# Ledger of designs, part 65: designed miniproteins, single chains, continued (5)

Each design is a single chain, and the fold is of that chain. pLDDT is the mean over its residues in the fold that is shown.

## One batch from the design tools (miniprotein)

Design m18389
Fold by ESMFold2-Fast:
Structure m18389 (fold): chain A 60 residues (1-60)
Amino acid sequence: MVVGTGTGSSIEAAIGGALKAIGENPDAKVTVKGNTVTVEAPDDEKGRRAAEAGKRAAES
């Protein structure tokens, strides 16, 4: 399992990260807590992309 965690400047940034992760892989489990998004996905290319995309989008 691949896990990506990103902390944004706002809850909107964290939600943006969550949406990006789901867009890359609908099987990704996304948790938003405050300004932090955590993406848990299968350990495959789609899962890794979802985790990275979610983390990156939340942090930027």
Scores: mean pLDDT 78

Design m18390
Fold by ESMFold2-Fast:
Structure m18390 (fold): chain A 68 residues (1-68)
Amino acid sequence: SGADTLKEIAEELSKDPRIKAELVGDDTLVITTTLSVEELIGLTLRLIGDYPNVDVSIEGDTIILKAK
């Protein structure tokens, strides 16, 4: 399910101390970082490419992932 995918993403990203990934409810992952804007865009594009069953959006400096 999309929720299982979000948990896997959270575990992988949490290995980088500059990235904090927090599950909100059953279908949303909120990613906050200390990355530069350029690095944040790069991470967002990688997430879009790697996880086609997840909706990826940016709200300000925060990346929001939602299970499809």
Scores: mean pLDDT 83

Design m18391
Fold by ESMFold2-Fast:
Structure m18391 (fold): chain A 116 residues (1-116)
Amino acid sequence: MISGSATGTVTLDGKEYNMAVTVTADPGDKEGYATAALVNAQGELVALGFGKGTYDPEKNTIIAEVYLVPVEKAKELGKELAKRSGKTYGGIYTKEDIDWVIENVEGKKLTFEAKV
């Protein structure tokens, strides 16, 4: 597996947040899985993101489409996903996990682009 991470500023509902995104892909694949963390000006975690993205190591650029879920709901989701798959969700979610979240949880879609 190869991975890249980037941090950038995003604006949601007129407020600025910092977002950290990690994209992980298998060698030879241009598209991978994306995870994101959204933090407010106080450094508090407010949302977690899941989706797909591309990491270009020659340009040191990440482009990711992520689905953001409020952190309060993400805690309940972590318990539900652990029950469904018996997995530990301390890292990268599988495609099945991401698809389930998008289908069953209200959230916001965001496109993120940043240099690593």
Scores: mean pLDDT 70

Design m18392
Fold by ESMFold2-Fast:
Structure m18392 (fold): chain A 68 residues (1-68)
Amino acid sequence: SAREVLEEFYRRAKENPRLEARREGEDTIVLTAKEDGVTTLIGEALRAIGTPELEASVEGDTLTLRLR
């Protein structure tokens, strides 16, 4: 389901020491690059662009993922 896809992005980010992940309600997560985490965040953003269940927005060191 779309929610399971969002949860996988959250889990993956939580497991990565270069990213900080937080929830913003039930349908939104926010990923922030830590020191040396920018390349990792770009990788997650590229994956999200290919994910039709999610709206992705990037601003600075932050990637916001929201269920459509």
Scores: mean pLDDT 85

Design m18393
Fold by ESMFold2-Fast:
Structure m18393 (fold): chain A 65 residues (1-65)
Amino acid sequence: MSKLVAAEIQISALAYEYGVSVRVRAEGDTLYLEAEIEDEEKGRRLFEEAKRVAERLGVKLVVLP
């Protein structure tokens, strides 16, 4: 449980830093990330960092279109 909360907080903070609008939803052991991508480079960096956060915390991450 706390791993999901930590991942959600860290990913939301990254999205705020990159100026990307995101919606994060936790279900079971999985985080679902929906992002409105205006800048392809910023979106790519956000997804790469989000994946690293999820991997480090042992949380499954699914990026939704």
Scores: mean pLDDT 78

Design m18394
Fold by ESMFold2-Fast:
Structure m18394 (fold): chain A 79 residues (1-79)
Amino acid sequence: FPLPPLTPEEQAVLDAVLASPEGRKAIEELRQAIAAGDQDAANLATVRLSNLAFKLRPDASVEAISLAVGRLVQEARAA
């Protein structure tokens, strides 16, 4: 199940989210929502991750933020 490699910009966005306490909390909430089958909670956690990524990396492109958040969602679903 190969995930495609991230660009340096996408990786920097992902690293910033993972380094933040808010990002780690949102990822845990996302994992819990997915495990519970709670689609509304999973969608809310995904929105929070996107908003946080924009806040932490306002210099990043919308595409890079979308792909980095998408990677976090894919990894949460694979766990």
Scores: mean pLDDT 82

Design m18395
Fold by ESMFold2-Fast:
Structure m18395 (fold): chain A 81 residues (1-81)
Amino acid sequence: MLTAEDGRALAEELVREVDYLKAQGVSDEEIRKAVRDKLELWVSTYDDITEEAYRAMLETARAAGHPIVVEAIEEVYKEKR
């Protein structure tokens, strides 16, 4: 199971990835796809993802000011419920 600390760390990794891709001139559409693909891979890899982990991910992404990451996390979380 993912903890709140795990969720925070995963969101920080997504934020860094988005910043890196933007610096490389990757389009917003491709960035959204990459973020979603990575989240779906993580979700498929773990046996159970707690609400605490998802909430920590959302809080971290919102604090970093990354709407692409926030949107992807919300969509994936809703689909898993």
Scores: mean pLDDT 77

Design m18396
Fold by ESMFold2-Fast:
Structure m18396 (fold): chain A 59 residues (1-59)
Amino acid sequence: MAYTPTERELRVYAMAKSGLSYREIGERLGISEATVRRWVRKMEELGVTLDDAIAALEA
């Protein structure tokens, strides 16, 4: 892959797919809601699935 997602980006994506709002994720991780939205979109554009995100976080 031309880009490798960070653990933090994958964690944000997993939280978003589990039903947390972008605001709640931002508050939990100390980042802005806009950053959460950008990272979720980036993961979706890369074709990352929830299963891929969970597997990466457990490694």
Scores: mean pLDDT 75

Design m18397
Fold by ESMFold2-Fast:
Parts: structure tokens; sequence; C-alpha cells
Structure m18397 (fold): chain A 113 residues (1-113)
């Protein structure tokens, strides 16, 4: 398996487990943000970060199985943006805050319906 596929599986398991355990949205967002920051620190590729964020958005913001493709594409674009920010030297604490806020916004939109 590619690193991107292995990482996508691990973050999917993390998010699904936390949801099954009834963890607060804020805890899920914080753990995902920490996971992404650690991937960036370890030199993960743009594709790995994009796949991880696509997977998170698909699970957390997808309305139906087919429509989850739109959520996944939004997550992928955000992951690509995170990789670019890290390459430009944006501080990890700022990147972490951005990941956390985008996940919270995606979940708030789902709950507001």
Amino acid sequence: ATEANDIAGRIADLVLRMRAEGKPLEEIADEVADFIVELLKKGASKETIANAMATVFMILAGETEDESVEAAERGRKFGEELYELYQKGVPLDEIKARVREEILEAMRRREAR
C-alpha cells in the first residue's frame, strides 16, 4: 500500500472510533489537527496530506455516500493548501488552529440542518 492510503486508513479509524465513543466535536477536531501537524513534521507528501483531509471531510461532512465525493474534494483541496502553507514556513500552531477551525465549521454546517 502507498503511504497516502495507509495514512488515510489510520485517520479514518481514528475519527470513526472517536465518533463511536461519543467524543465531543472539539476533541475530534483537536486530535485530527494534531495528526495532520505530525504528518507535516515527518515530511509527508502533498498527496498524503490531501488524502488525509479528504478522508476526514468525507466522514465528518458527507451527507450521502455518493455526495461524500464533494466533501472529499473540499477536504483534498484544503489538505493541498495546508501542505503549501507548511512549505512556505507558516508556523505549526497556526496550521493546527486552521485545521481545527475548518473541521469545526464543516461539522457545524452538518448539525445546522
Scores: mean pLDDT 80

Design m18398
Fold by ESMFold2-Fast:
Structure m18398 (fold): chain A 85 residues (1-85)
Amino acid sequence: MSDEELIELGKKLVELAEKDPLLAGDIAAKVKKETKLSTEEVRDLAFFLGKAAKTESKEAIEEAKKVAEKYPEAFKLLKELVESL
C-alpha cells in the first residue's frame, strides 16, 4: 500500500462526505456489515484516511497505514466501493 494510494482514497472519502453525506453513511454501514467491524473501528479507518488526505503529514499517513493494515478487508472493501462511484 503506497502513500499515494492512501491519500487518493482519503481525498475521495472527504469529497464524498462533503457532497453526499447520506451515501458516505451508506458506504460506512456496508463496510461495517460485510467486515463485521464495530462502528468505532469503521469510524477510525475513515477518520485516519481523511486526516492523511487533508494534512498529507508524515505522522497522519503513518497512522492511516497502521489502521488500514489492522483492518485490511475493510480497507479493500472501502476502496472498491469508493472506486465504483
Scores: mean pLDDT 83

Design m18399
Fold by ESMFold2-Fast:
Structure m18399 (fold): chain A 75 residues (1-75)
Amino acid sequence: ERKKQIEKGLEMGEVYAKLLFYEALLKLKKNKDYEKLDELLKKKGKEEKSIEEYEKELEEYRKLVEKYAEEVKKE
């Protein structure tokens, strides 16, 4: 019970961290702040993606966060 809630909380914490990370990358890329974009990508060992790819990743992570929020409310 508690272990499953903690594991799901940690998993959703990671999903939320990825959501915030990709939002930051998309914002930097739209602002053409390539220096900060490159620094964040290097820190995480990630390659640059297109704006469209970042928007798709964000949409997927947002849906996961919304689904989790609905599951918590249904208790």
Scores: mean pLDDT 74

Design m18400
Fold by ESMFold2-Fast:
Structure m18400 (fold): chain A 69 residues (1-69)
Amino acid sequence: AEEALELIEDLGVWAAIRGVPEGVAAAREAVRALEAGDFETAKRHIREAGELAGRPDLAERAVEALEAA
């Protein structure tokens, strides 16, 4: 789902702005898991990225977009 991917990329941007490279890495791992079809691993990394980016709201929306697809 395009919407989930956009939200995950936004999480990476927010983590970069905050200077948290672990959040950028988590967003990148979420994209890899999503492309591999591993939705459980993707959700885990999305939530991690949301916490590290200070945007748990965006992480929740990304997870919802994945579950709706």
Scores: mean pLDDT 83

Design m18401
Fold by ESMFold2-Fast:
Structure m18401 (fold): chain A 59 residues (1-59)
Amino acid sequence: MEKKLEEIEKESLEIIDKLPLPEEAKEAIRKKIEELKKKKDLKSLEEIKKELEKLLEGT
């Protein structure tokens, strides 16, 4: 379980770095991911990653 959380965090952070967003917005998303990781909320982390991938494809 913990390895999966680490992988999703890493992949999500890489996507955020590629997004054409202000640094303030990127920091807010990174903070949200860290909070979800601490709560071990795998489902919410996977949902955020999917939304980030959708944003990357839509830009």
Scores: mean pLDDT 78

Design m18402
Fold by ESMFold2-Fast:
Structure m18402 (fold): chain A 90 residues (1-90)
Amino acid sequence: MKEAAERAMEEARRAARAAAAGDAEGAEEEGRRAAEAAREAGGEEAGRAAEAAARAAAAGAAAGTAEARAGGAIAAVGAGVQAAIAAGAI
């Protein structure tokens, strides 16, 4: 459980970095991995929240503005934190 929460946080950080760099494909891939780990750590609700954040990260990266990229990155990190809380890691 805690390992799955740590995995979700790490993948969320990777998705956030990809989104900030404008890498929509990387943000989508790492975001999906974060969503899988979030579902394992916190169940279906955590997984759905992480999936929504992954879509936001990819959309932000693709939009090509610094503001949209920052928004996507913040959403990705937030999903990882929620997964960690749901798993009782923090």
Scores: mean pLDDT 71

Design m18403
Fold by ESMFold2-Fast:
Structure m18403 (fold): chain A 100 residues (1-100)
Amino acid sequence: ARTPEEAIALADARLAEDPNDAKAYFDKGMALLSLGKFEEAVEEFDKALELDPNYAKAWFYKGMAYMLLGKREEAKEYFTKALELDPSNENAKLNLERVL
């Protein structure tokens, strides 16, 4: 397993080669989320979603970041969007129930 700092460095290297790599933005957001940098994580998830609006995992983890920021209403919207795109996402179902 990579450290969050190593994951950020690897994502930045991928983005230097391909600035349209939605997954690299997502991976960077996940690393920032694990470091407790919730606002910075949201910025990276937003970049992933600008490139791929159907990126269900990016919607889900954006919802998680908003929950951690105490923004429950926005988190509900993002969990709902994640579940619409991937109905099999049990974590999105559970988190949506927690914020209803």
Scores: mean pLDDT 86

Design m18404
Fold by ESMFold2-Fast:
Structure m18404 (fold): chain A 55 residues (1-55)
Amino acid sequence: MHPYFKSLSVEQLEQVIATLREQAEKLRAAGDEEHAEQLEKLIEQLEKLLEEKKK
C-alpha cells in the first residue's frame, strides 16, 4: 500500500474510499471487471487502514 494513504486523516481516507467505490461501480457497469476488482482490493486495504486509525 502506498505510504500516501497512511498519511491521510480519517476524514480524507473516508472521502477517498467513497470516491473509489463510485469508480468501481462505474467500471463494473462498463464491463471492466478486471479494473473494478483491482479497485475493490485497494478499497478493502484502505478500509482496514481506516479501522486501524479509528479507536
Scores: mean pLDDT 80

Design m18405
Fold by ESMFold2-Fast:
Structure m18405 (fold): chain A 67 residues (1-67)
Amino acid sequence: GEEEALELLKKAGLSEEQARRVLELLRQGRHDQAGALLVNSGLSAEEAQALVREVAELLRKEEERRR
């Protein structure tokens, strides 16, 4: 869920504020902007793409729990 997504982003080297910004962008479907923020935070394009995919999957699982 969201807490797991925040933990994953912080493990990748993001601050809590940066992690929350990435989550908000992903909730809005702005995967390209989320990826750009990750790259600007020091990740490679490949690392950013993988992290966006993992976080999006965690958010999907949270929505599924709200069935």
Scores: mean pLDDT 80

Design m18406
Fold by ESMFold2-Fast:
Structure m18406 (fold): chain A 100 residues (1-100)
Amino acid sequence: MVSRYRLTNLDTGEEYEVTVEQLSDHEYLVTVTGADGSVRRFRVTLGYRTDTREVFWAEDLETGELFEVVVERLSDTTYEVTVTNLETGEVRRYRLELLP
């Protein structure tokens, strides 16, 4: 099963198309496509859940970079996503919206 989302960078306003393919209960293949046609692919593993948040670990399949991804549900179709680069400590914040 494949789900499609719009991902918006909250600092820059840049938009991406995100495709999420569930591989198991805890593993996902995530493809991020920029407006410029750039494509990044991530293997995303669920670390843990709380009542308000899900924490994932993402690996860039081209570079091997590791990220912590914190997803907070805002509604049935919208999420706030915080991505932390585990090597550099860089933090980026995004809005994720489910597409029809």
Scores: mean pLDDT 85

Design m18407
Fold by ESMFold2-Fast:
Structure m18407 (fold): chain A 71 residues (1-71)
Amino acid sequence: KKKKLEELKKKIKELAKKILELGFKRSPTEEVQKLVEELVDLLNEIKDKELLDKLREEMVELAEKFEEEKK
């Protein structure tokens, strides 16, 4: 179980990073929207609230780090 969760966690983190990069790049809004929908679907696969919260925290940290580099 933990191994599959770690793989899912990495995939979610990579999708979040790609969404951030596309959001700052001159990319079609529709493409960004589709990636966001895919990310939401992956998060909904996680039934454990604690694991979901931890994933959200890591995505927030990734977004904050990206914002700092863009400052």
Scores: mean pLDDT 65

Design m18408
Fold by ESMFold2-Fast:
Structure m18408 (fold): chain A 81 residues (1-81)
Amino acid sequence: GAREDLRRAEELLDRAQEALRQGDGVRAYRLADEARRLAMKALEDPSLLLRAIGLVIDAIGLQFEAGLLDPEALEEFRRSG
């Protein structure tokens, strides 16, 4: 359900942040991309809309930071946009 998707998205964003700290931009990008997909799926539940939007924004921000850290992650960002 949408609530479980949001919890998983938050967990993936925490892991993406840790990957950024470790210098792994590609892993950080991929974890944040998965979190964004789960948060976007949760947009189907009106009761979770604001939380889901917030997590989508956070995920996009982490993907951008990952792209700045690693040119390979930047290429994945370009292919996804």
Scores: mean pLDDT 83

Design m18409
Fold by ESMFold2-Fast:
Structure m18409 (fold): chain A 59 residues (1-59)
Amino acid sequence: AEKYFTPSGFDVMNVDRVVDLIKKKGGATIEDIKKELGFTPSTETLNLIELYYGLTVKE
């Protein structure tokens, strides 16, 4: 119940940043996202990206 800590709904702001990175590089891993954007994407963020953009991120 610590939703304020890692709220899934807040990941929407980070979805655009991750999508832009994947499009710019032609693909990305979780390590690439950590290095370039400075955060670890949640599983929910990755699922939203796949659902809306048809893009997958490797672990």
Scores: mean pLDDT 67

Design m18410
Fold by ESMFold2-Fast:
Structure m18410 (fold): chain A 55 residues (1-55)
Amino acid sequence: MPPLSEEERERLRERVREALKTSLELGHITEEEAENLVEPLAEAAIEGRRAAAEE
């Protein structure tokens, strides 16, 4: 996997926040939980891409 720049990480966090806004609006998570999930979900997405690239 090529290294992700800070700009790419910010774009990924932005997309994660967009997905979390949908869950937040549906009442699946709280605002505090959404803020706490941005980094873990962004890292999980990076790991998922790495795992997919290994296939």
Scores: mean pLDDT 71

Design m18411
Fold by ESMFold2-Fast:
Structure m18411 (fold): chain A 84 residues (1-84)
Amino acid sequence: RVREVAELLLESHEAKEAGDEEKARELFEEALRLAAGLSEAERLIALALAGEEYVRKLKEAGKLSEEEAEELLARLERVREEAE
């Protein structure tokens, strides 16, 4: 379920970047609906997981340097570990 929320958040952001505002809103609302059933720690883990995948995609697209991506991934990993 935590991973499902993370995936929906990422898909919502990707839809917004693609200009599909209605799809982005629908996916975001579904993510919020599922997140309402999660603990605060689980919600933080979902956000960290979505952020990790987004950083990896930005690196692959050449929008982040390898150094910038590694720093962001390390920070998101700490957030996830602290929430566990």
Scores: mean pLDDT 77

Design m18412
Fold by ESMFold2-Fast:
Structure m18412 (fold): chain A 66 residues (1-66)
Amino acid sequence: SAEEIVEEAAKGTPAEQRAAAMARYLLSQGKTPEEIAETLLKQAPSMPEDVRKAALRIAEKLREEA
């Protein structure tokens, strides 16, 4: 599930935790997995490289759930 993907990332590296925190915030706002993935992809160019890589991995997994 989207919640499980986010929880798993939140247990990872500091970069993964940061990307997961953004996704968790969007889940709390009632966003769907696809909407969260889209938001992470749009924001990725503005992220530090390590956070960007983590956000892209989370987005890919969320798209697989949608």
Scores: mean pLDDT 83

Design m18413
Fold by ESMFold2-Fast:
Structure m18413 (fold): chain A 87 residues (1-87)
Amino acid sequence: MVTVTLKFTAKPGKAEELAAALSQLRDLPGVLDVKVEVNGDEVTVTLTFESPEAYERFLAEHLAPLLREQADLLVGGEIEVTRREIR
């Protein structure tokens, strides 16, 4: 299993809208858990994947389209990624 934390900065007043969009990642194949936390303009998403391969598929097929779709809600395009591998 792989746990990944993504930190986004939302535009003022858009944090809850961004959080709602990111909560839909729960429905993707290979995703075991999604936790979304809102703190002011910061939206933190913690994703648990069943395998490293599921995480790589997410990056290739889902993350880039999601970022393009939600570009109007994001500031600066900077994403902090923290990866932790769980046995």
Scores: mean pLDDT 75

Design m18414
Fold by ESMFold2-Fast:
Structure m18414 (fold): chain A 64 residues (1-64)
Amino acid sequence: MEKIEEEVRKRMLELGMSEEQVETVVETVRETMERFGEDPVKVAQAETAGALRAIGDELDKELA
């Protein structure tokens, strides 16, 4: 689990996401791995969903 979380965190930081956005993605991936295990497809879906959520949270702060 920790290795996948580290890889996701590193990848998101390299793409220019903020630390807050990266934590949102990592939390989504962690929750998915707790429910479904280390399924690569589920992890990839969770990473995408977490990234979209992080972008949405940033937009909400900008519009507030």
Scores: mean pLDDT 75

Design m18415
Fold by ESMFold2-Fast:
Structure m18415 (fold): chain A 89 residues (1-89)
Amino acid sequence: SEEEERRRRERRERFEHEATAGVARLSAAVIRTIIKHNELSEEQKEKLEKIIEELDELAEKAERKEISVEEAVERIKKLVEEANKILEE
């Protein structure tokens, strides 16, 4: 059915964007938990808070389909890599 095919495609696209937003939010939540339970410098906290803000913005953009899943995943990956570098300081 044409209607079934369209609904399946729409559900998949919605799922992928929502799942991507979920990954961004989970990544931000993990960073927040690290800040809460670890003694970090003020400079580290400031840099990590900026990464959290960027991850939250990516989640919103992904949910609104304002950014492709591919682009969002790449940006999340880079932000997580930057957070890891800051934590190794």
Scores: mean pLDDT 88

Design m18416
Fold by ESMFold2-Fast:
Structure m18416 (fold): chain A 70 residues (1-70)
Amino acid sequence: HMSPFELVSEAAQALADGDYERAVKLAEEALKIDPNNPLAYRILAQAYRKLGDTEKAEEYEKKARELSPD
């Protein structure tokens, strides 16, 4: 079973490979385990932007900044 760290790492790899739907799925699974993971929100924001969902991308960017403001 994948840890939240492994799920986030796999999601980042999916983003790099252009598999944005897989990146979303893996980042969402990471957030089910650790809902305060700012990296998972950053991955979701990037993936949704690539999928053309600008509103979701902006919402997840805001959440990532709230958890990691620097």
Scores: mean pLDDT 84

Design m18417
Fold by ESMFold2-Fast:
Structure m18417 (fold): chain A 60 residues (1-60)
Amino acid sequence: SAAREEAIRAAREAIATSTDPGAVATAGMALRELEEHPDLSEEQARRALEAARRAIAGET
């Protein structure tokens, strides 16, 4: 889905650009879930995208 692809992109960007190890770990977990579950629902993909975006923003 578009949301899943966007979430994967956001998670990879967070891992590449974040200097916060906690944010990198959160983004890494979201990326793993997205990669292991290609049949994720739109809702699950959106939650993963939100988690990745929060990691980029430095939110806990």
Scores: mean pLDDT 72

Design m18418
Fold by ESMFold2-Fast:
Structure m18418 (fold): chain A 81 residues (1-81)
Amino acid sequence: PDPLVILDVRQDPPGPVVARVGETVTVTATVTYDDGSPRVVTATASFTATEPGRHTVRATVTLPGDPPLVLVLETPVLVLP
């Protein structure tokens, strides 16, 4: 089979993100890949800020394959009091 090529990996919003305690941050990960034709897959992750400090939101994107290729994208979040 043709090798799967990752063309682009994007996060929205681009990190780092600043939030306050009580706020919810939603991150969308978008992966563009080529398996014989260009394709796009998206995943979302949400984080509710409960404590001040540095945190990380992880979005998991699964690409087709056997076995499937799993990508984990991390977005740093700075939480203010």
Scores: mean pLDDT 80

Design m18419
Fold by ESMFold2-Fast:
Structure m18419 (fold): chain A 67 residues (1-67)
Amino acid sequence: SEKDKLGEEAMTAAGEAYVLAVEKGDEEAAERARKISEEIKKKSDGTVEELQKLLEEAKRLLEEVKS
């Protein structure tokens, strides 16, 4: 379903941000990525809109960490 795809994409983006933040020694970004992952798990039964917002947040963090 659309929710399943959004959840998977959001978890992937948050996971990538976490791994990259840890590699860079950015403890604050790693903690932010971890919190986003926990929020995705809590909202697994949530709305498409809630998962879309979490995906956008995870992608923003990933771009910040890439910089």
Scores: mean pLDDT 83

Design m18420
Fold by ESMFold2-Fast:
Structure m18420 (fold): chain A 79 residues (1-79)
Amino acid sequence: MQVLEGTVVEVEGNKVTVKLDSGTVKKGDRVLVTFTHEGKELTLGGVVEEVLSENLAVIGLGGSASALKVGDKVTVTVL
């Protein structure tokens, strides 16, 4: 299990684009995206839908990404 840190750079419906600080993900990887929203830790399941560069990935979440905003810090756990 790999744990990566990143920052949200785009949010569109159920998709979030994350810039990873280090490490790599692959298209098709199952992930958990963990972040803090208003003092609460939230975790959303997702799948890496596209890798735009070594450090930039599009993740499709199992629900709405509306709690995520551009500039949010996230932890991406690769399953």
Scores: mean pLDDT 82

Design m18421
Fold by ESMFold2-Fast:
Structure m18421 (fold): chain A 62 residues (1-62)
Amino acid sequence: AVGKKVIAVKNVKKTTSDELSLKKGDIVTVLKVVNDDKVLVKSLSTGQEGLVPLTALKESSS
């Protein structure tokens, strides 16, 4: 859900300038669901924003 904190369940490397690289265990905030496969998130570790695969994220409460 938008505004929810979720955890990366796998390492993600960006392939385009609009994407964000994540490491397994990184916590991000969901800013916007863009489509069925991609979400716009903000990394809590780096403060950077970008698109990541929805399949790379799992919902978690802080």
Scores: mean pLDDT 76

Design m18422
Fold by ESMFold2-Fast:
Structure m18422 (fold): chain A 64 residues (1-64)
Amino acid sequence: MSVEQLRDALVEALGTSLRSHGVSQEDVDEAVRQLRRRLDAAPPTREALVLATVQTLSEALDKH
C-alpha cells in the first residue's frame, strides 16, 4: 500500500467513524479538512499518519 493510498483510506475511515457516532456532517467535513492538513504536514510514515488520524478523531469526538 502506498502512502497516498493510506492517506485516502484514513480520511475515509475518519469520516465513516464520525458519521457512525452521530457527528453532524458539518463537523465531519471540518474534521476531514483538519486531518488532510495534518497528513500533508506529517512525515510520510505509517506511524505519523496513524497518529494524526487518531488525534483528529479524538478531537472531533470530544467536540461532539
Scores: mean pLDDT 81

Design m18423
Fold by ESMFold2-Fast:
Structure m18423 (fold): chain A 85 residues (1-85)
Amino acid sequence: MTLVEEMIERLKEGTPLSEILDELEKRTGISFSEEARKYLEELYKEGVSLEKLMEIVGRAIVLTRQRGKKEVELEDVEEALKLVE
């Protein structure tokens, strides 16, 4: 089971998205800004599929790393969303 698959299953079981993001921060060493977290919560509230939501999160982490940053900002999430479309 991949990290993404693990997180999707936990979301399906009712784990809050905030706890999933906390676990990803602990495992990756990449934090999420308050604005990035808020935008991800809005996507979740709007009914984006859990699979698509986690793909957006994963791509945002990769983009953040490629830019030499340690924190996912709102712009990184917005760019990741465009790549998932």
Scores: mean pLDDT 84

Design m18424
Fold by ESMFold2-Fast:
Structure m18424 (fold): chain A 62 residues (1-62)
Amino acid sequence: SSMARAEALEYEKQGMDAASKKDYGEAAEYFHRAAEAFRRAGDLDKAKTLEHMAKIYEKIAE
């Protein structure tokens, strides 16, 4: 849906902002939320990409 896609883009933006501030745990959380929202929007490829990014940032935050 258009609402799910708008939500996904906002979470992606917040994740990128958090990563730019080196808040990697927060970035991972936003990328997880963005991925879930993209799945609801039907964009499975983008959801998969963001899920991988979230896992990378989780590992950096460890």
Scores: mean pLDDT 88

Design m18425
Fold by ESMFold2-Fast:
Parts: C-alpha cells; sequence; structure tokens
Structure m18425 (fold): chain A 99 residues (1-99)
C-alpha cells in the first residue's frame, strides 16, 4: 500500500481516539484536545491533496497539542490520548517515507 494511504489511516485512528478522549476529558484538557483534532483534520486534508510538507507540519502540531492535553488529563482520558499520540506518530513516520 502507498505510504500516504497508511498515513491517512493512522491519522483517522488518532482522531477517533482524540474524540473518545474529548468525551471523558476534564475541562483543563478540552482546549488542547480540540486544537489537536483541528490540526489532525488539516493533516488529513493536506495528505489527501498530496501536500506532504503541510501534512507533516499539521501532524507535528497535532502531536504537540495531544501531549499538552496528556499533561493535564484526568485518568479516564489518558489511555485515549496515549493511543491518539501513538497513531499520530505512526502517520508521521509514513508521511516521512512518502518524501
Amino acid sequence: EEDIKKAIEYFEKAAEYAEKALRVANPQALPHIRKALQSLKKAIDAAKSGNVDEAIKYAEEAIKHLQEALQVASPQARPFLEKAIENAKKALEYLKKAK
């Protein structure tokens, strides 16, 4: 399979886990998760348009916001945020292979 297709699949998994985190998150984590979801959406859109450099930029922004969320997250949100970060990092690896 194409590396870009794999990156999109992993970004979609990251977004699913971030949305699950959003449903159980404490108020301090919510703004960070929302920013991460926005960046993940931009990364997916960039990857679908073949703009690998933009997809990498938004993926890195998404990972940063997910990590910020994890630092302030309640125990219920933490496993979902960890899975979101794992999948976003795998997506970034596939994007770097596509370059």
Scores: mean pLDDT 89

